# Designed miniproteins, single chains, continued (3), part 8

Each design is a single chain, and the fold is of that chain. pLDDT is the mean over its residues in the fold that is shown.

## One batch from the design tools (miniprotein)

Design m8246
Fold by ESMFold2-Fast:
Structure m8246 (fold): chain A 64 residues (1-64)
Amino acid sequence: PSEEEINAEVEAALHLIRATVAKQAGDYEEAAKHYERMAEALSGVDPELAEQYRKEAEELRKKA
């Protein structure tokens, strides 16, 4: 994998950790923001996964 791909995956992983913590705390707005950041980080590397994360962010915002 390229450095660009590795950097995108690492950024997404860090946001996933933050989103998980926010969901456990019931902070759905914060969790949604982290899913949006994951989607942005992966948009050029894995567009299908990026779209899935955008949809998850929308679902979380409905709970906020």
Scores: mean pLDDT 83

Design m8247
Fold by ESMFold2-Fast:
Structure m8247 (fold): chain A 65 residues (1-65)
Amino acid sequence: MERKLAIKEAAFQITAIGLGAEKAEFKGDEITVVLKGMSEKDEEELKKYAEQVAKETGAKLHIEY
C-alpha cells in the first residue's frame, strides 16, 4: 500500500504540473491542485485527472483557483 501510494503521489505531482497546474500536492489522504492562468481545456483535463486519482486512492480532493 505505502509503495503504491508514494508512486501515485509522485506521478500525480509530475503529471499535474505538466498539465499546467501552478501547484499540485498529494499528501496523506488529501490532494490539492491550484489552477491559475490555465485554459478551460487544460483546467478540465486536470480536474478529471485529479478526480480519478482521488477516486482510486480514496483521498479528498481540494481544487483552488
Scores: mean pLDDT 74

Design m8248
Fold by ESMFold2-Fast:
Structure m8248 (fold): chain A 99 residues (1-99)
Amino acid sequence: SAARQQAIRYTARSIVVTSLELEAREKYGDEFVDRVLSLPPHKRAVALAAISLGRATLDEVASMSDEELEEMAKELLEHDDPDVRMAAEYALDKIKEEE
């Protein structure tokens, strides 16, 4: 059913974003993640994925327009890592909620 598929996608996305946050805390420290979490929700997932891949800095993501953020998220959707793609999907959904 569509409802079951939606629930599965939502749960999987939530788990992946939480895992990326925990990995970022281990790799970059709590101060880095706290700064990411201070960003608007639509920028947080892009920051976690793009910075981990060396595609952008935290300051670059923080200063991105919604158009630049959407372009970055679309590029991340083409990545080989399914966790990166899931973070990109989350970011695109949040961008649509803001605009």
Scores: mean pLDDT 73

Design m8249
Fold by ESMFold2-Fast:
Structure m8249 (fold): chain A 82 residues (1-82)
Amino acid sequence: SIKEIIEKVAKYVEESLDNLRKFVDKYVKNPEVKAEIDKLFDETREKIQKLKEAGTEESLNELLKVVREFYKKFHDLLVKEV
């Protein structure tokens, strides 16, 4: 079902975000960059939770867009680290 696919994709993305947070905590030393990345993690998790709860084909498409937007923004923030 679409709901099962969304739940599996969301779980995979959540696990990926947890791994990236560990990386950020270890390697990102600039407090302004870290604060912006922490905010991006929090906003992304909130969006994923809402889309997971909706459980529609539209929410699956939106989840994939949220994931792409996250990685683009994360890259842009990470390159500001010295």
Scores: mean pLDDT 83

Design m8250
Fold by ESMFold2-Fast:
Structure m8250 (fold): chain A 83 residues (1-83)
Amino acid sequence: SDVEIAKNFVNSKEYTDLVKNNVGLGTFAPKQNIINGIVSESQIARGLVRYMGEEKAKEQGKKIYNALKNAMVKAGVSESRFH
């Protein structure tokens, strides 16, 4: 199931490397939200606003969200979980 694949993904080296390469991912997309399929681009962006302002937060949130989406789809999670 998507939930089981997501649980395995957040405990993988691939996830650890993804967090290292995407500043803010670990903080604004916590593992439980990833497992439950409730991560949103707008939620990540909102978390970043206080650190970089609205414009940069939207850009960075989109980059983080797409990086997470691409990695999870590659791991076998259904693309329909993202938007």
Scores: mean pLDDT 83

Design m8251
Fold by ESMFold2-Fast:
Structure m8251 (fold): chain A 76 residues (1-76)
Amino acid sequence: MVDEKLKKMVEEGKKILSLSWDELEALAKERLSKVNPNPTKSQIVAAAEGLRLRAVADVELEELNRKGLEIQAERA
């Protein structure tokens, strides 16, 4: 369901957004290593940028859904 899954996505997104760039690159390298054991620096940077953009989107989506659910709960 949306409730617990969105909560987990927000926690993960906040964690990613709180990471330093070095930590974000390390996370991106770890993910890339699952499909490419020797990723280039450019690939790691691109993956890190993608992770950050996704984290922003996930946090924004959770805020919108949380607000909607609160309104529905109050007026249900």
Scores: mean pLDDT 73

Design m8252
Fold by ESMFold2-Fast:
Structure m8252 (fold): chain A 97 residues (1-97)
Amino acid sequence: SEEIKKELEEIRKKVEELLEEAKRKGYETVVKMLEEALKNIDEALKNPLSVSKLLEASATLHLASDLAEKEGDEEGAKKLLELSDRLYKIADELAKK
């Protein structure tokens, strides 16, 4: 779906912005998780029907949210959780045939 691809590209851009913030703050573990999430989103963009890659990206962003919260970044954690939920909803919609 063109709409799904556009939404995934928007999510990817927001994850890139959060990655740059995490780099500036020195949150090395969050940086690693966000780089992994971007790779999974890129794979999902190549294969927009790849539910497994969307779920993997969602799980990685959820983990990144937990790690950001431990660093004291409440706003970053909230944004990461929202992006995780968006990816999960896309995966859930695609899994329902």
Scores: mean pLDDT 86

Design m8253
Fold by ESMFold2-Fast:
Structure m8253 (fold): chain A 80 residues (1-80)
Amino acid sequence: SEADENAKNVFLDQLDKLAKYLDKYSEEEKKELIEGVIEDIKRLAKMGVPKELLEELVEKAKEIFPEYGEEFEAALKEAL
């Protein structure tokens, strides 16, 4: 749906901004940002965003933060 496409674009835009400014953040700030991404994944799943789209968003998050890939996948599994 148009709402699902808009939710996807907002999430992707936020990830792109995080990637662009990642080197400006402290380790503590980066941890808080990663926790925010995890919470957003769970929120979108709870709101009924389709699984296929959620999987696409998780893959994009893993491209930007590969070290947290397992945490993003776990968040999606818990929310479904």
Scores: mean pLDDT 79

Design m8254
Fold by ESMFold2-Fast:
Structure m8254 (fold): chain A 88 residues (1-88)
Amino acid sequence: GAVLTLDVDGIAASQVAVGDLVAFTTSNGVSGSGVITGVGDDGSLTVRVDGVAASQVAVGDEVSVAVKRADDGTIVLGRGTITGVEAA
């Protein structure tokens, strides 16, 4: 697993929360799922991901994300860039 920091367009910080589920796919074909563990004021997301090793992704990788809100089950879609990668 890995902890990713994502800078995401199309998702406002008010639309997501810690504990929301996320699915993502990178432009190089790496797919994973995880949980939001942090939300920045600028809409940056910290996500703990399953099924992806830190070595499979890099800072600067483009990513497509789908976040399922815990509150109402609404799915919000965004696209962004990986800005941080840590092994979990």
Scores: mean pLDDT 80

Design m8255
Fold by ESMFold2-Fast:
Structure m8255 (fold): chain A 98 residues (1-98)
Amino acid sequence: SAALEEARRLFLEGMRAYRAGDLETAARHFEEAARLAPDSLLGASALAYLGLVYEELGDLERAIEAYRRAAETLESLGLTQAAERLRKRAEELEEKLR
């Protein structure tokens, strides 16, 4: 779909921004990519990278939310091991908030 093609472009731009250390631009692009392709591997990947970006920005609450949403999507796609890894990451961040 056109939305999935646009999501892929935004995901790639988010990856470039992330590697350049432009965390705010990376977050914006990953959030838009996830919105355009919410029930896809691309959308789940965008949410997982969004979680990494929020961790680096120190926004642990938004990082936890992003990882949990990514895990839920991955689980629905049958990618159980990938989902479990992200759930574990979210649980580790919750421990830091206590």
Scores: mean pLDDT 91

Design m8256
Fold by ESMFold2-Fast:
Structure m8256 (fold): chain A 89 residues (1-89)
Amino acid sequence: SAEESARRAEEGGRLAAEGKKEGNASKYTGGALRAIGAGVDAVLQARRGEISPEEAAEAIERGARGAKEAGAEITARGLEGLAEYARSL
């Protein structure tokens, strides 16, 4: 669902930000991959017609906002790109 994808992206963004603050590369990478993976999942849900492109983009944008607020700016930029792609569907 769009809500689940948004939540996973937000959680991944927070984990990436925590890893960055701690100097923990594994935690940062794991968080970033979780967040981007959630965004990709939302795009795939839209491509399958399970959610609308607009719902996917909004879910990803919510994740990007959470990541940016938590300090994971690179992860947020990746999610912003995925949201733009979702809107193009």
Scores: mean pLDDT 83

Design m8257
Fold by ESMFold2-Fast:
Parts: C-alpha cells; sequence; structure tokens
Structure m8257 (fold): chain A 78 residues (1-78)
C-alpha cells in the first residue's frame, strides 16, 4: 500500500513536471523545434502510461520507473 502510494505520487509529480517542461519548450521554440516538442510530449505520456500499468502488476518496478521518469523530467526543467 505504501509502495503503491509512493509510485502513484511519483507518477503524478512526473506528469506535472512533464506538463511544465512542455509548456516552457512551447513558449521558447517554434517551427521545426515544435515537432520535437510534440514528439517529446508523446513519448513522455507513453512512458507515464507504461509506468502506471507496470505498478499495478509489480509495485516495486512501477515505483522505480515512476521515480526515474520524475528525476528525468525535473533534470530537464533545470
Amino acid sequence: MEVEREARRALEEARRALEELIKKLTEKYSGEQMDKVKKLSAQGNAALETAERLFEEDPEKGLRLAQTLLDAAKAALE
């Protein structure tokens, strides 16, 4: 239960961080760069969906993936 709560929290925070990253990139870039921003958004959302599915089957692996995605999104915001 605690591991599932942590995984869900990390997944939610990763989604927020990804949304913030995409917003910043959308404001900064245009033209050709916008295609890359769209691809990043699609890939990030697919990874978050995979993490959500994974933690239902294996909470430890789901938590680890969610934490990795959160760390990556936060690092990209720096």
Scores: mean pLDDT 74

Design m8258
Fold by ESMFold2-Fast:
Structure m8258 (fold): chain A 101 residues (1-101)
Amino acid sequence: SEVEKIEKALEEIRKYVKEHLPELQDIVDFAYEKIKELAKKDPEKAREALVNFALGLVEQARDIYGKEKAQELARKIREIFEKYGLLTPEEKARFDAFIAE
């Protein structure tokens, strides 16, 4: 289901951040709970919220850890979102912009 795809993508992002970007863990944990609750009511709004949150997370990673770590995060998130079919072509282009330097 769409809800299960969103929840799996959130969990993979949480795991990556916990292991590689621990200063962002609290922000991800907070967003996880909110998006998971939203997904039960409106899966499409939850998908949009997850993608927008992830783009903001990449920007924060750039500010805290620098461009290289932000690009690694953007690549990982893009891979996760493609795996679960969660990205529109326009959203994919936004992640590609972070990856390209």
Scores: mean pLDDT 86

Design m8259
Fold by ESMFold2-Fast:
Structure m8259 (fold): chain A 65 residues (1-65)
Amino acid sequence: MKVELEVVAEVEMSKTRKLLTLRAPAGVSAEQAREAARERFPGAEILDVRELPDGSVLLTVLVPA
């Protein structure tokens, strides 16, 4: 199953690292969202995964800039 991730926010933490906030739509599990994030951003560090009241999943990931 292909999971579409929305980039909700982007913060430059350093010249080599960016902090991204990604949203997965309702119906996607936290584990599926984590897998999709790693597939889209190889080598990304997943810092936080939070399920929202609307069923969507919010991820905070650290990626190379």
Scores: mean pLDDT 78

Design m8260
Fold by ESMFold2-Fast:
Structure m8260 (fold): chain A 66 residues (1-66)
Amino acid sequence: ASLAYIAPSNANIAALVKHIKEKGKPPVAIELVSSVEEAREVAAKFKGTVHILDENANVLETIETE
């Protein structure tokens, strides 16, 4: 299964990079969006696990699709 991250366009990039490094699994995509609603629309285009993050790389929602 693929892994993707979605974060707001004003995200703390250092926090995002730290989060990804600590998890150890490279994502297939990192997408920046203007709202949580847009994040859910973008997440629906990916198969596998998608983590929607806040501006500080805290996980708001995880979407898993086959």
Scores: mean pLDDT 80

Design m8261
Fold by ESMFold2-Fast:
Structure m8261 (fold): chain A 112 residues (1-112)
Amino acid sequence: ARAEREARFRSALAAGLAAVDAVVAARPDLPEREVADGRAGAEAAALAEAGASLEELRALLERARAEGSTAAAGAVAYGAARRIPTAGPAEAAELRRLEEEALAFAAELAAA
């Protein structure tokens, strides 16, 4: 149900943001852009954990491209990969392509 998905999203987001805050507390020298990227990644990971569809994962990758978020792209790749074993053949092929596109984008950003 929508309420169960929203509960999973909120729980995963709270955990992800708490993890980012813990890293920031341990590493106060982190640039603000890296903290922002970590938070964007936490949100994308929470959406994937809450059961984001293939279309929602594609939308997350496009947002990651627009924002230049390596962490969000990585979360999309992870979300796509974890769905492959339970997907039908056609969806699995699209998920593999999305994983490859997300990893390629993250690599391009890291090289820039």
Scores: mean pLDDT 81

Design m8262
Fold by ESMFold2-Fast:
Structure m8262 (fold): chain A 76 residues (1-76)
Amino acid sequence: SLREEQTERTRKLLEKNEELKKKAEEAAKKAQEYGKKLDELVKKGGTREEKLEYASETARYVLELIKSISDAKALS
């Protein structure tokens, strides 16, 4: 019935929203970790290559976070 289909759609949307929240949280944690390592490298006088690597990883996880938030917003 239409009611059963609507209930199933709601359940799937809630499950997908939870997955996107977990992805956003993981991406945020990784962005923070790499950002902190980058800051420490700058303070310690790390190499240009090391700084670029951690900057690239930080940017990558920030983009993943933005995408996850955008995807979650589209579901709500």
Scores: mean pLDDT 80

Design m8263
Fold by ESMFold2-Fast:
Structure m8263 (fold): chain A 89 residues (1-89)
Amino acid sequence: SVDELLEEIEKKRKELAELLGELLDANLSGQPIDPAKLAEAKRLLEEIKELLEEAKRISNSDQQKVLEEMEKELEGMEKLLEALERVAA
């Protein structure tokens, strides 16, 4: 169901936000970016994208508005992750 997909998306989004926060804090503190945490953040981002596409396919118009807001937030997270990857390279 869409509700089950939304719950899974929110769970993974919170996990991604926590990892990005840890990576950002390390970078701002002058500590090396952990490649394992970076890889995990990339994996979570891809999983969230897949779940969002599935949810869009089965959602109604009202649900699509919620998904569009989630997608916009995810775009911000993706840009932060890309910036952290460039620093780690």
Scores: mean pLDDT 85

Design m8264
Fold by ESMFold2-Fast:
Structure m8264 (fold): chain A 93 residues (1-93)
Amino acid sequence: SMKEEELLKYGRELLEKLRAEFDANPEEAERALEEILRELEEDPEGFLERYRKLEEEALKLWEEGTKENVEKALEIARRAFAAAHAVARRLRA
């Protein structure tokens, strides 16, 4: 068992690590963005429904309050973070 504040610190550490990975491998972030854009163009309603379900799963894992579940929640969100990183990179160019 872990205090909520310790889990938040751990989550921030993992997010900083993900950001550094995407800075080192921008092609991974770019592929994630392209994949998401294709899915949205093909079936926007289906994409949003799947996203909502994944968001609910990630929130449930976060609420269960373990380091392992924080890792799983961030893994569910990895592609979204990668795509957001690619957008930010394009806007900075």
Scores: mean pLDDT 81

Design m8265
Fold by ESMFold2-Fast:
Structure m8265 (fold): chain A 112 residues (1-112)
Amino acid sequence: MEEEARKKAEKEEKELKELQEELKKLADSAESRKGIFEDALEVVKESVPEAKEIYELLKKAAELYEEAARAAEEGQKSNLEEAKELLEKAKKLIEEAEKLGKEAQKKAEEYA
């Protein structure tokens, strides 16, 4: 029984390390995307200040990428169960942010 408990602990430690690496990559990606959307916000604000709907979509996308980055960073410091939950949360936040980004692009084409 001690040997089985030890093997289980080693398996969980390996799984946690793999999750931590995935979470780190996700956090870095989300921070990069946040920067891109923050830059896009400044361009829209300066070039088409009347396009408030585009501005609001880009702002919301940037906020969701920030939340995703924070969830992924927190997951890197968490136990295995929390790390899995935070990874799923970060992935969902990124998916929502990407949808808002695509909607903003579609709206921007209406002003072109």
Scores: mean pLDDT 83

Design m8266
Fold by ESMFold2-Fast:
Structure m8266 (fold): chain A 98 residues (1-98)
Amino acid sequence: MSPGEEALSLGRRGVRLGEEGLKLAEEAKTSENPKKDGLEGMFTAGVAAVASGVALWLVKHTEGDEDLLRQAREEAERGLRLANEAAKIAEEVLKKAK
């Protein structure tokens, strides 16, 4: 697998984890266990941020197919935005949970 393909794969993984984290954080707002579900959302957001950050690093340090690298960067940037939003929602849920 080329480094560009690896970056794209990791960027896509970051988006999937970011979407999962956002869903978990939103569901935690009305959960019977907001502490547990909020922590799961926060953890998933953290993993998404790491995956997306590594994908961006790979894009910056890789030569190759410009379209493939552009797609990888776009996916990684989306993953980071989703992770940040998920973390923000999870933090607010955890602050309100007792």
Scores: mean pLDDT 85

Design m8267
Fold by ESMFold2-Fast:
Structure m8267 (fold): chain A 87 residues (1-87)
Amino acid sequence: AAELANRALSALLAGDYEEAIRLAEEALRADPANATAWVILGEAHRRQGDREAALAAYRRALALDPRSDAARAGLAELTGDASLAAA
């Protein structure tokens, strides 16, 4: 699970958003409670302009890990309100 999430992050940073989504989804198939994989999925969708998919993924990440700085940052960027990330 951690290796797939790390590979998804590498793909995201390289701009390979389709590959980042695929690897994040594989990580979540192995461990659906992997908050980091939900964050990567959210970031990849945000970079592709899919705001609805990005919001859903970030909210799931925060439900699993309310202290996720990356999920809170992603939600704040999309909503303009960091307090909404705490819901």
Scores: mean pLDDT 78

Design m8268
Fold by ESMFold2-Fast:
Formats: structure tokens, sequence, C-alpha cells
Structure m8268 (fold): chain A 74 residues (1-74)
């Protein structure tokens, strides 16, 4: 119903506002960069286990660069 939709939207907005306040030192961009860096580190380790050391090193370098960008923006 429209009433349920309005309540859900209001609750969603409130949760986002509280989350934004509690992470005041970390922008959405910083969080996105850190998440991408973590994903690349996991893939780097998987490639290393497969013996693809050059590809693993390249992904780790990308992860390190994204992490550095996140720290610079924070």
Amino acid sequence: SDLEKEILEAMGLMVRSVTKISTKNSSPEVQALMSQASDLLVKSEELKQQGKLDEAAALKAQADALYAQAQALA
C-alpha cells in the first residue's frame, strides 16, 4: 500500500542519515574504493594460488593504489 511504501521510504532515509553521521570521516567514495581494493586483494591471492604470479602482482598493485586513493580522500 501507499502508506507502507511511505513508512519504508522514511525508515530507509533515517537509516541512511544515521549511517552517514556515524561514518562522518568516511565518504561513500572512500568506502567504495576500500571495498574494491579488498575484492582485488582476494582475486590476487586466488591467482597466486593458481600460479599466475604476474597477474596476481598486477591486481595487488591496483588494490594498493585504490587503498592509497581512499586514504588520501579520507
Scores: mean pLDDT 68

Design m8269
Fold by ESMFold2-Fast:
Structure m8269 (fold): chain A 108 residues (1-108)
Amino acid sequence: MGNKEELLRWGEELRKLGEEYLKQGKKLHAATYYLSSGIAYESAGDLEAAAESYLRAIKLYEELGKTTSPLYIDALSNASRAYSQLGKEELAKELTEKRNEALKKRYG
């Protein structure tokens, strides 16, 4: 059990690592750190920060053409859940539809 402040600091540190890798052109590493940052923020109850971090990961996977990656699918699932909990149902639905497309492409 970390307190909320410890989880928020960890999420911010992971987000900063993602930004640093992105500045170095290491988009795949950046995407992985943004996904991990989103998970840390969500564990802290910061759904807005979590959703934003997940969207950054999603965009990087899309830029890399990794739209059947398990990590891309996970980011879409997590972002959809976070936006639904934030009351942004239309955006949550769009992300769920993208996830279902990715699952169909990967598994048939």
Scores: mean pLDDT 87

Design m8270
Fold by ESMFold2-Fast:
Structure m8270 (fold): chain A 91 residues (1-91)
Amino acid sequence: ALEVKKVKEEEVKKALEILAEKLETIAEIARELGLEEWAADAEAAKKKVEEMKKKKLTDEQKTMIVELAKQVERELGTREKIREALLKELA
């Protein structure tokens, strides 16, 4: 659809919370699997997401964040899916 709707602030806040939560879970599981560099990368990405909560974002950035959160929930929606993705990288 060619219709760009302004994303509500509540949707952006929820999307950032989802992304931060998923990155925290990725870091925890990566650490459990001995993937220390991946854990560090996930922790660094989480810090960037937390900083985005404090900044005024453009409408394009808001749309991108909401869509990214939806994709992450689809692909990495559970701890089991995250664990499977990380284990696949070890193979």
Scores: mean pLDDT 77

Design m8271
Fold by ESMFold2-Fast:
Structure m8271 (fold): chain A 86 residues (1-86)
Amino acid sequence: AAELGREAGELAARAGLEAAKRSKNSKEASSGTAGAISGVGGIFNAERTSEENARRGIEGGRRGLAAETPRDGGLGAARGGGEAAR
């Protein structure tokens, strides 16, 4: 239930993110700002432990915004995420 509950919360955040994504798609002028946010999200994920990752499930909405341009941060997180999981 813990993981399912967090995923359900992330799903709800994605519903709101999808609406924001439609607005962003019309306002791509803010792409530069989104890049800064994605960088922060990636760094946090790379430096955080598995316990912190469990808490991050609640912040899935923020990561959703970062996931649009987290190419650099996402790559580092993918490599470190598996190793951090004990």
Scores: mean pLDDT 47

Design m8272
Fold by ESMFold2-Fast:
Structure m8272 (fold): chain A 73 residues (1-73)
Amino acid sequence: MLGEQLSQLGSLLSSILSPVDASRALSEIQEKVFKGDKEGAIKTAEEAADKGNASEETKKELLELVDKMYETS
Protein backbone atom coordinates (compact mmCIF):
# COMPACT_ATOMS: atom_id res chain seq x y z
CA MET A 1 0.00 0.00 0.00
CA LEU A 2 1.14 3.56 -0.73
CA GLY A 3 0.76 4.58 2.92
CA GLU A 4 3.17 1.88 4.09
CA GLN A 5 5.76 2.91 1.49
CA LEU A 6 5.39 6.59 2.48
CA SER A 7 5.95 5.59 6.13
CA GLN A 8 9.13 3.69 5.19
CA LEU A 9 10.34 6.63 3.06
CA GLY A 10 9.68 9.04 5.95
CA SER A 11 11.67 6.84 8.34
CA LEU A 12 14.66 6.71 5.97
CA LEU A 13 14.55 10.47 5.39
CA SER A 14 14.36 11.09 9.15
CA SER A 15 17.50 8.95 9.64
CA ILE A 16 19.57 11.26 7.34
CA LEU A 17 17.83 14.66 7.61
CA SER A 18 16.46 16.91 10.36
CA PRO A 19 12.75 16.32 11.13
CA VAL A 20 11.79 19.54 9.30
CA ASP A 21 13.85 18.70 6.18
CA ALA A 22 12.63 15.08 6.23
CA SER A 23 8.96 16.20 6.39
CA ARG A 24 9.49 18.69 3.54
CA ALA A 25 11.22 16.10 1.33
CA LEU A 26 8.52 13.51 2.08
CA SER A 27 5.75 16.00 1.19
CA GLU A 28 7.45 16.98 -2.10
CA ILE A 29 7.95 13.33 -3.11
CA GLN A 30 4.34 12.49 -2.16
CA GLU A 31 2.99 15.42 -4.23
CA LYS A 32 5.04 14.37 -7.28
CA VAL A 33 3.93 10.73 -6.90
CA PHE A 34 0.26 11.84 -6.78
CA LYS A 35 0.79 13.95 -9.93
CA GLY A 36 2.41 11.02 -11.76
CA ASP A 37 5.77 12.81 -11.98
CA LYS A 38 8.06 9.81 -11.42
CA GLU A 39 11.16 11.60 -12.75
CA GLY A 40 10.55 14.56 -10.43
CA ALA A 41 9.93 12.26 -7.44
CA ILE A 42 13.20 10.39 -8.10
CA LYS A 43 15.10 13.69 -8.47
CA THR A 44 13.67 14.97 -5.17
CA ALA A 45 14.67 11.73 -3.41
CA GLU A 46 18.21 12.00 -4.86
CA GLU A 47 18.50 15.64 -3.70
CA ALA A 48 17.28 14.68 -0.20
CA ALA A 49 19.83 11.83 -0.01
CA ASP A 50 22.62 14.22 -1.09
CA LYS A 51 21.57 16.87 1.48
CA GLY A 52 21.61 14.21 4.21
CA ASN A 53 25.00 12.85 3.09
CA ALA A 54 23.35 9.45 2.77
CA SER A 55 25.38 6.31 2.12
CA GLU A 56 25.15 4.70 -1.33
CA GLU A 57 23.05 1.93 0.27
CA THR A 58 20.52 4.36 1.82
CA LYS A 59 20.28 6.38 -1.42
CA LYS A 60 19.55 3.16 -3.36
CA GLU A 61 16.88 2.19 -0.80
CA LEU A 62 15.20 5.62 -1.13
CA LEU A 63 15.13 5.37 -4.94
CA GLU A 64 13.76 1.79 -4.80
CA LEU A 65 10.93 2.93 -2.49
CA VAL A 66 9.98 5.73 -4.91
CA ASP A 67 10.00 3.26 -7.85
CA LYS A 68 7.80 0.85 -5.84
CA MET A 69 5.22 3.60 -5.23
CA TYR A 70 4.62 3.85 -8.99
CA GLU A 71 4.55 0.04 -9.52
CA THR A 72 1.60 -0.33 -7.10
CA SER A 73 -0.55 2.20 -9.01
Scores: mean pLDDT 78

Design m8273
Fold by ESMFold2-Fast:
Order: C-alpha cells, then structure tokens, then sequence
Structure m8273 (fold): chain A 88 residues (1-88)
C-alpha cells in the first residue's frame, strides 16, 4: 500500500512500514507466518495501533514497532498494541 503511513509523515508508506515491521519481528524470533498476521489497524497524526495474534508477545510487537519508527526517523508517535480479539 503506497498510502502515507501517517498524515504528517508522508515520506513513509503504510506498506513500507508494515513490511519492515514484519521483517523486524522475524529478526526477533517471531515466525514468518505469525509476523504476517501483525497489522496496522489504526493511524492518527500521533498514534499507530498495531494488532498482534495469539503467538506473538505484546512486548515484542511494541519494541519492534518502536525500532522500525526509529529506523525511519519518525519521532513523537505513540505505539499502542491491541490483541486481535480486542479489535474495535
């Protein structure tokens, strides 16, 4: 997806962030199949909400997302994670 990741960070696309997040999860020991089930479900100018499946620890998702945001030079964005059964 070539749409901007965040309204105020137009130099990073939704797809580019998601691909790097999934790659970072695999580097942290998450299986490729489980990493493929992690998704960005909500975006605002200051917040990303990321859903994660049963087999992926919440802390690993939070750390991976923050590492990827830092890699892209994105600062001041809050990362919230939501278990996939608790999606709004």
Amino acid sequence: DDSPLLPNHKNVTWGEFLDELRAELVRRGVSAEDASRVAVVRRTATKLVISYPLNVPKSVVEEAAQAVLNKFGIHGVKVDTVYWLELE
Scores: mean pLDDT 76

Design m8274
Fold by ESMFold2-Fast:
Structure m8274 (fold): chain A 85 residues (1-85)
Amino acid sequence: SEREAELAKAQALLEAGVDPREAVMEASGPLGRRALRVAERRAKLGNPAADEAARAAAEEAEATGDEAALQRAVDAAEAALKAAE
């Protein structure tokens, strides 16, 4: 489904070491676009070490495929990036 595809692509964008230039086609829907922004900002900051909460949320989202878990993972990644700036 379109929703499942959006969640899977957003999850891929939250993986460590993602090249945002190569992954731009994975950005679909609002959550995918937010995940792409996270990947772009991580790359510009030299890929800072992931916060424990952001890492835990990303692992949960990957394990479950759940939209709410992925939303929490994006929120945690954005919070960690704000703290790194």
Scores: mean pLDDT 70

Design m8275
Fold by ESMFold2-Fast:
Structure m8275 (fold): chain A 73 residues (1-73)
Amino acid sequence: ADEARLGELERQLKAAKTPEEYRAVMAQARDLARASPDPALRERFVGLHGEAAMKLAAPLIPTNQAQADALAA
């Protein structure tokens, strides 16, 4: 059940296009991490929450990528 939920949440994250969709993935990942008795699976949900949070923040703080590209030029 939890492995199937992880896979579905990963699919939702890949399909997410709006801040609200990323926040929905974060909320679900948090709830599933809290509910999961498996430490390894909990860590995967925490990681997915973090990835969704980074994708949510990326349009607001693109400076690191732009700075890396500028240094490589």
Scores: mean pLDDT 73

Design m8276
Fold by ESMFold2-Fast:
Structure m8276 (fold): chain A 62 residues (1-62)
Amino acid sequence: MLSPLVQELAPDGVSASSEQIFKYYTEKHGLSEEDARAIVETFDKDGDGYASVEEMQAIIDG
């Protein structure tokens, strides 16, 4: 079962773009642009502008 965070970032159950992740943290959590970018870089390890639900779940699970 996907974590609630992954489900919220990628409601279609496929992937979240770097833009979607950035907006989520800036709008939902009120993070600065700098802090939100750090989170985006953590989820988008491939640097392709997308984080799959599998990648996000793996990072959260450790």
Scores: mean pLDDT 74

Design m8277
Fold by ESMFold2-Fast:
Structure m8277 (fold): chain A 85 residues (1-85)
Amino acid sequence: EKKKKADEYYQKGIEAEKRGDLETAVENYLKAGNYYTEAGDYDKAIESYRKALELADKLGDKERVPSLIGNLLRAIGDKIDAELA
């Protein structure tokens, strides 16, 4: 269920990005990253957070950029922990 929700939000992010709705794309990629993390799909979580971070930075979203960096670093840590377990 969580992986399916993550895939749905990731696709919504792609569609928003294609139409130039970068704010909506950031929101959907962030949600996708959160659901991928809950599903244990850390590679897609990292990809999703990276996409959200890149777009938030382009928008000058100084409030969300630090939070997205934190989410990205946590997902990278979770991936390393999962590979070492």
Scores: mean pLDDT 85

Design m8278
Fold by ESMFold2-Fast:
Structure m8278 (fold): chain A 93 residues (1-93)
Amino acid sequence: LSAEAQELVAQAGRLAEEAARALEEGDRERAVRLLREAARLLREAAEAETEDPKLSLQLQFRALVVGSTADLLELGKLSPEDAIVVARATAAA
């Protein structure tokens, strides 16, 4: 990872952990906003990753998963418990 991409991934991870905590507290609206921001940062990290095209594609895929999780959570089509699993997996990666 480039230094810029590493920092963006770290920021996305912190937001994902905050989203998991928001879901544990019952604040779905805050969690949706935090997950969307995390997805945006992962997309920016993918664009910043110019050295490894495979890693850039992996970051794009992670952004899609996190963004889709936020959308499904907002629509009530994904449980908060399942969203917490995705958020924590994002924070750990």
Scores: mean pLDDT 85

Design m8279
Fold by ESMFold2-Fast:
Structure m8279 (fold): chain A 61 residues (1-61)
Amino acid sequence: MSLEEIREELRRRAEEELSPEQAEALMTVVDELAAAHPDRPELVRTAGEQLLAEAVAAQRA
């Protein structure tokens, strides 16, 4: 997957699972990771999925 596709999928999932404020915060971190690692889309995807899972777990606690 391209970074653009990864960002789109993570944003869609964040908007489904999180509050608007939490989704915005998650996407800010994902964008920073993408800027730091533009040649490593799998790193950005894995880190983004982990952050999403942690945010969802925190919301349900």
Scores: mean pLDDT 80

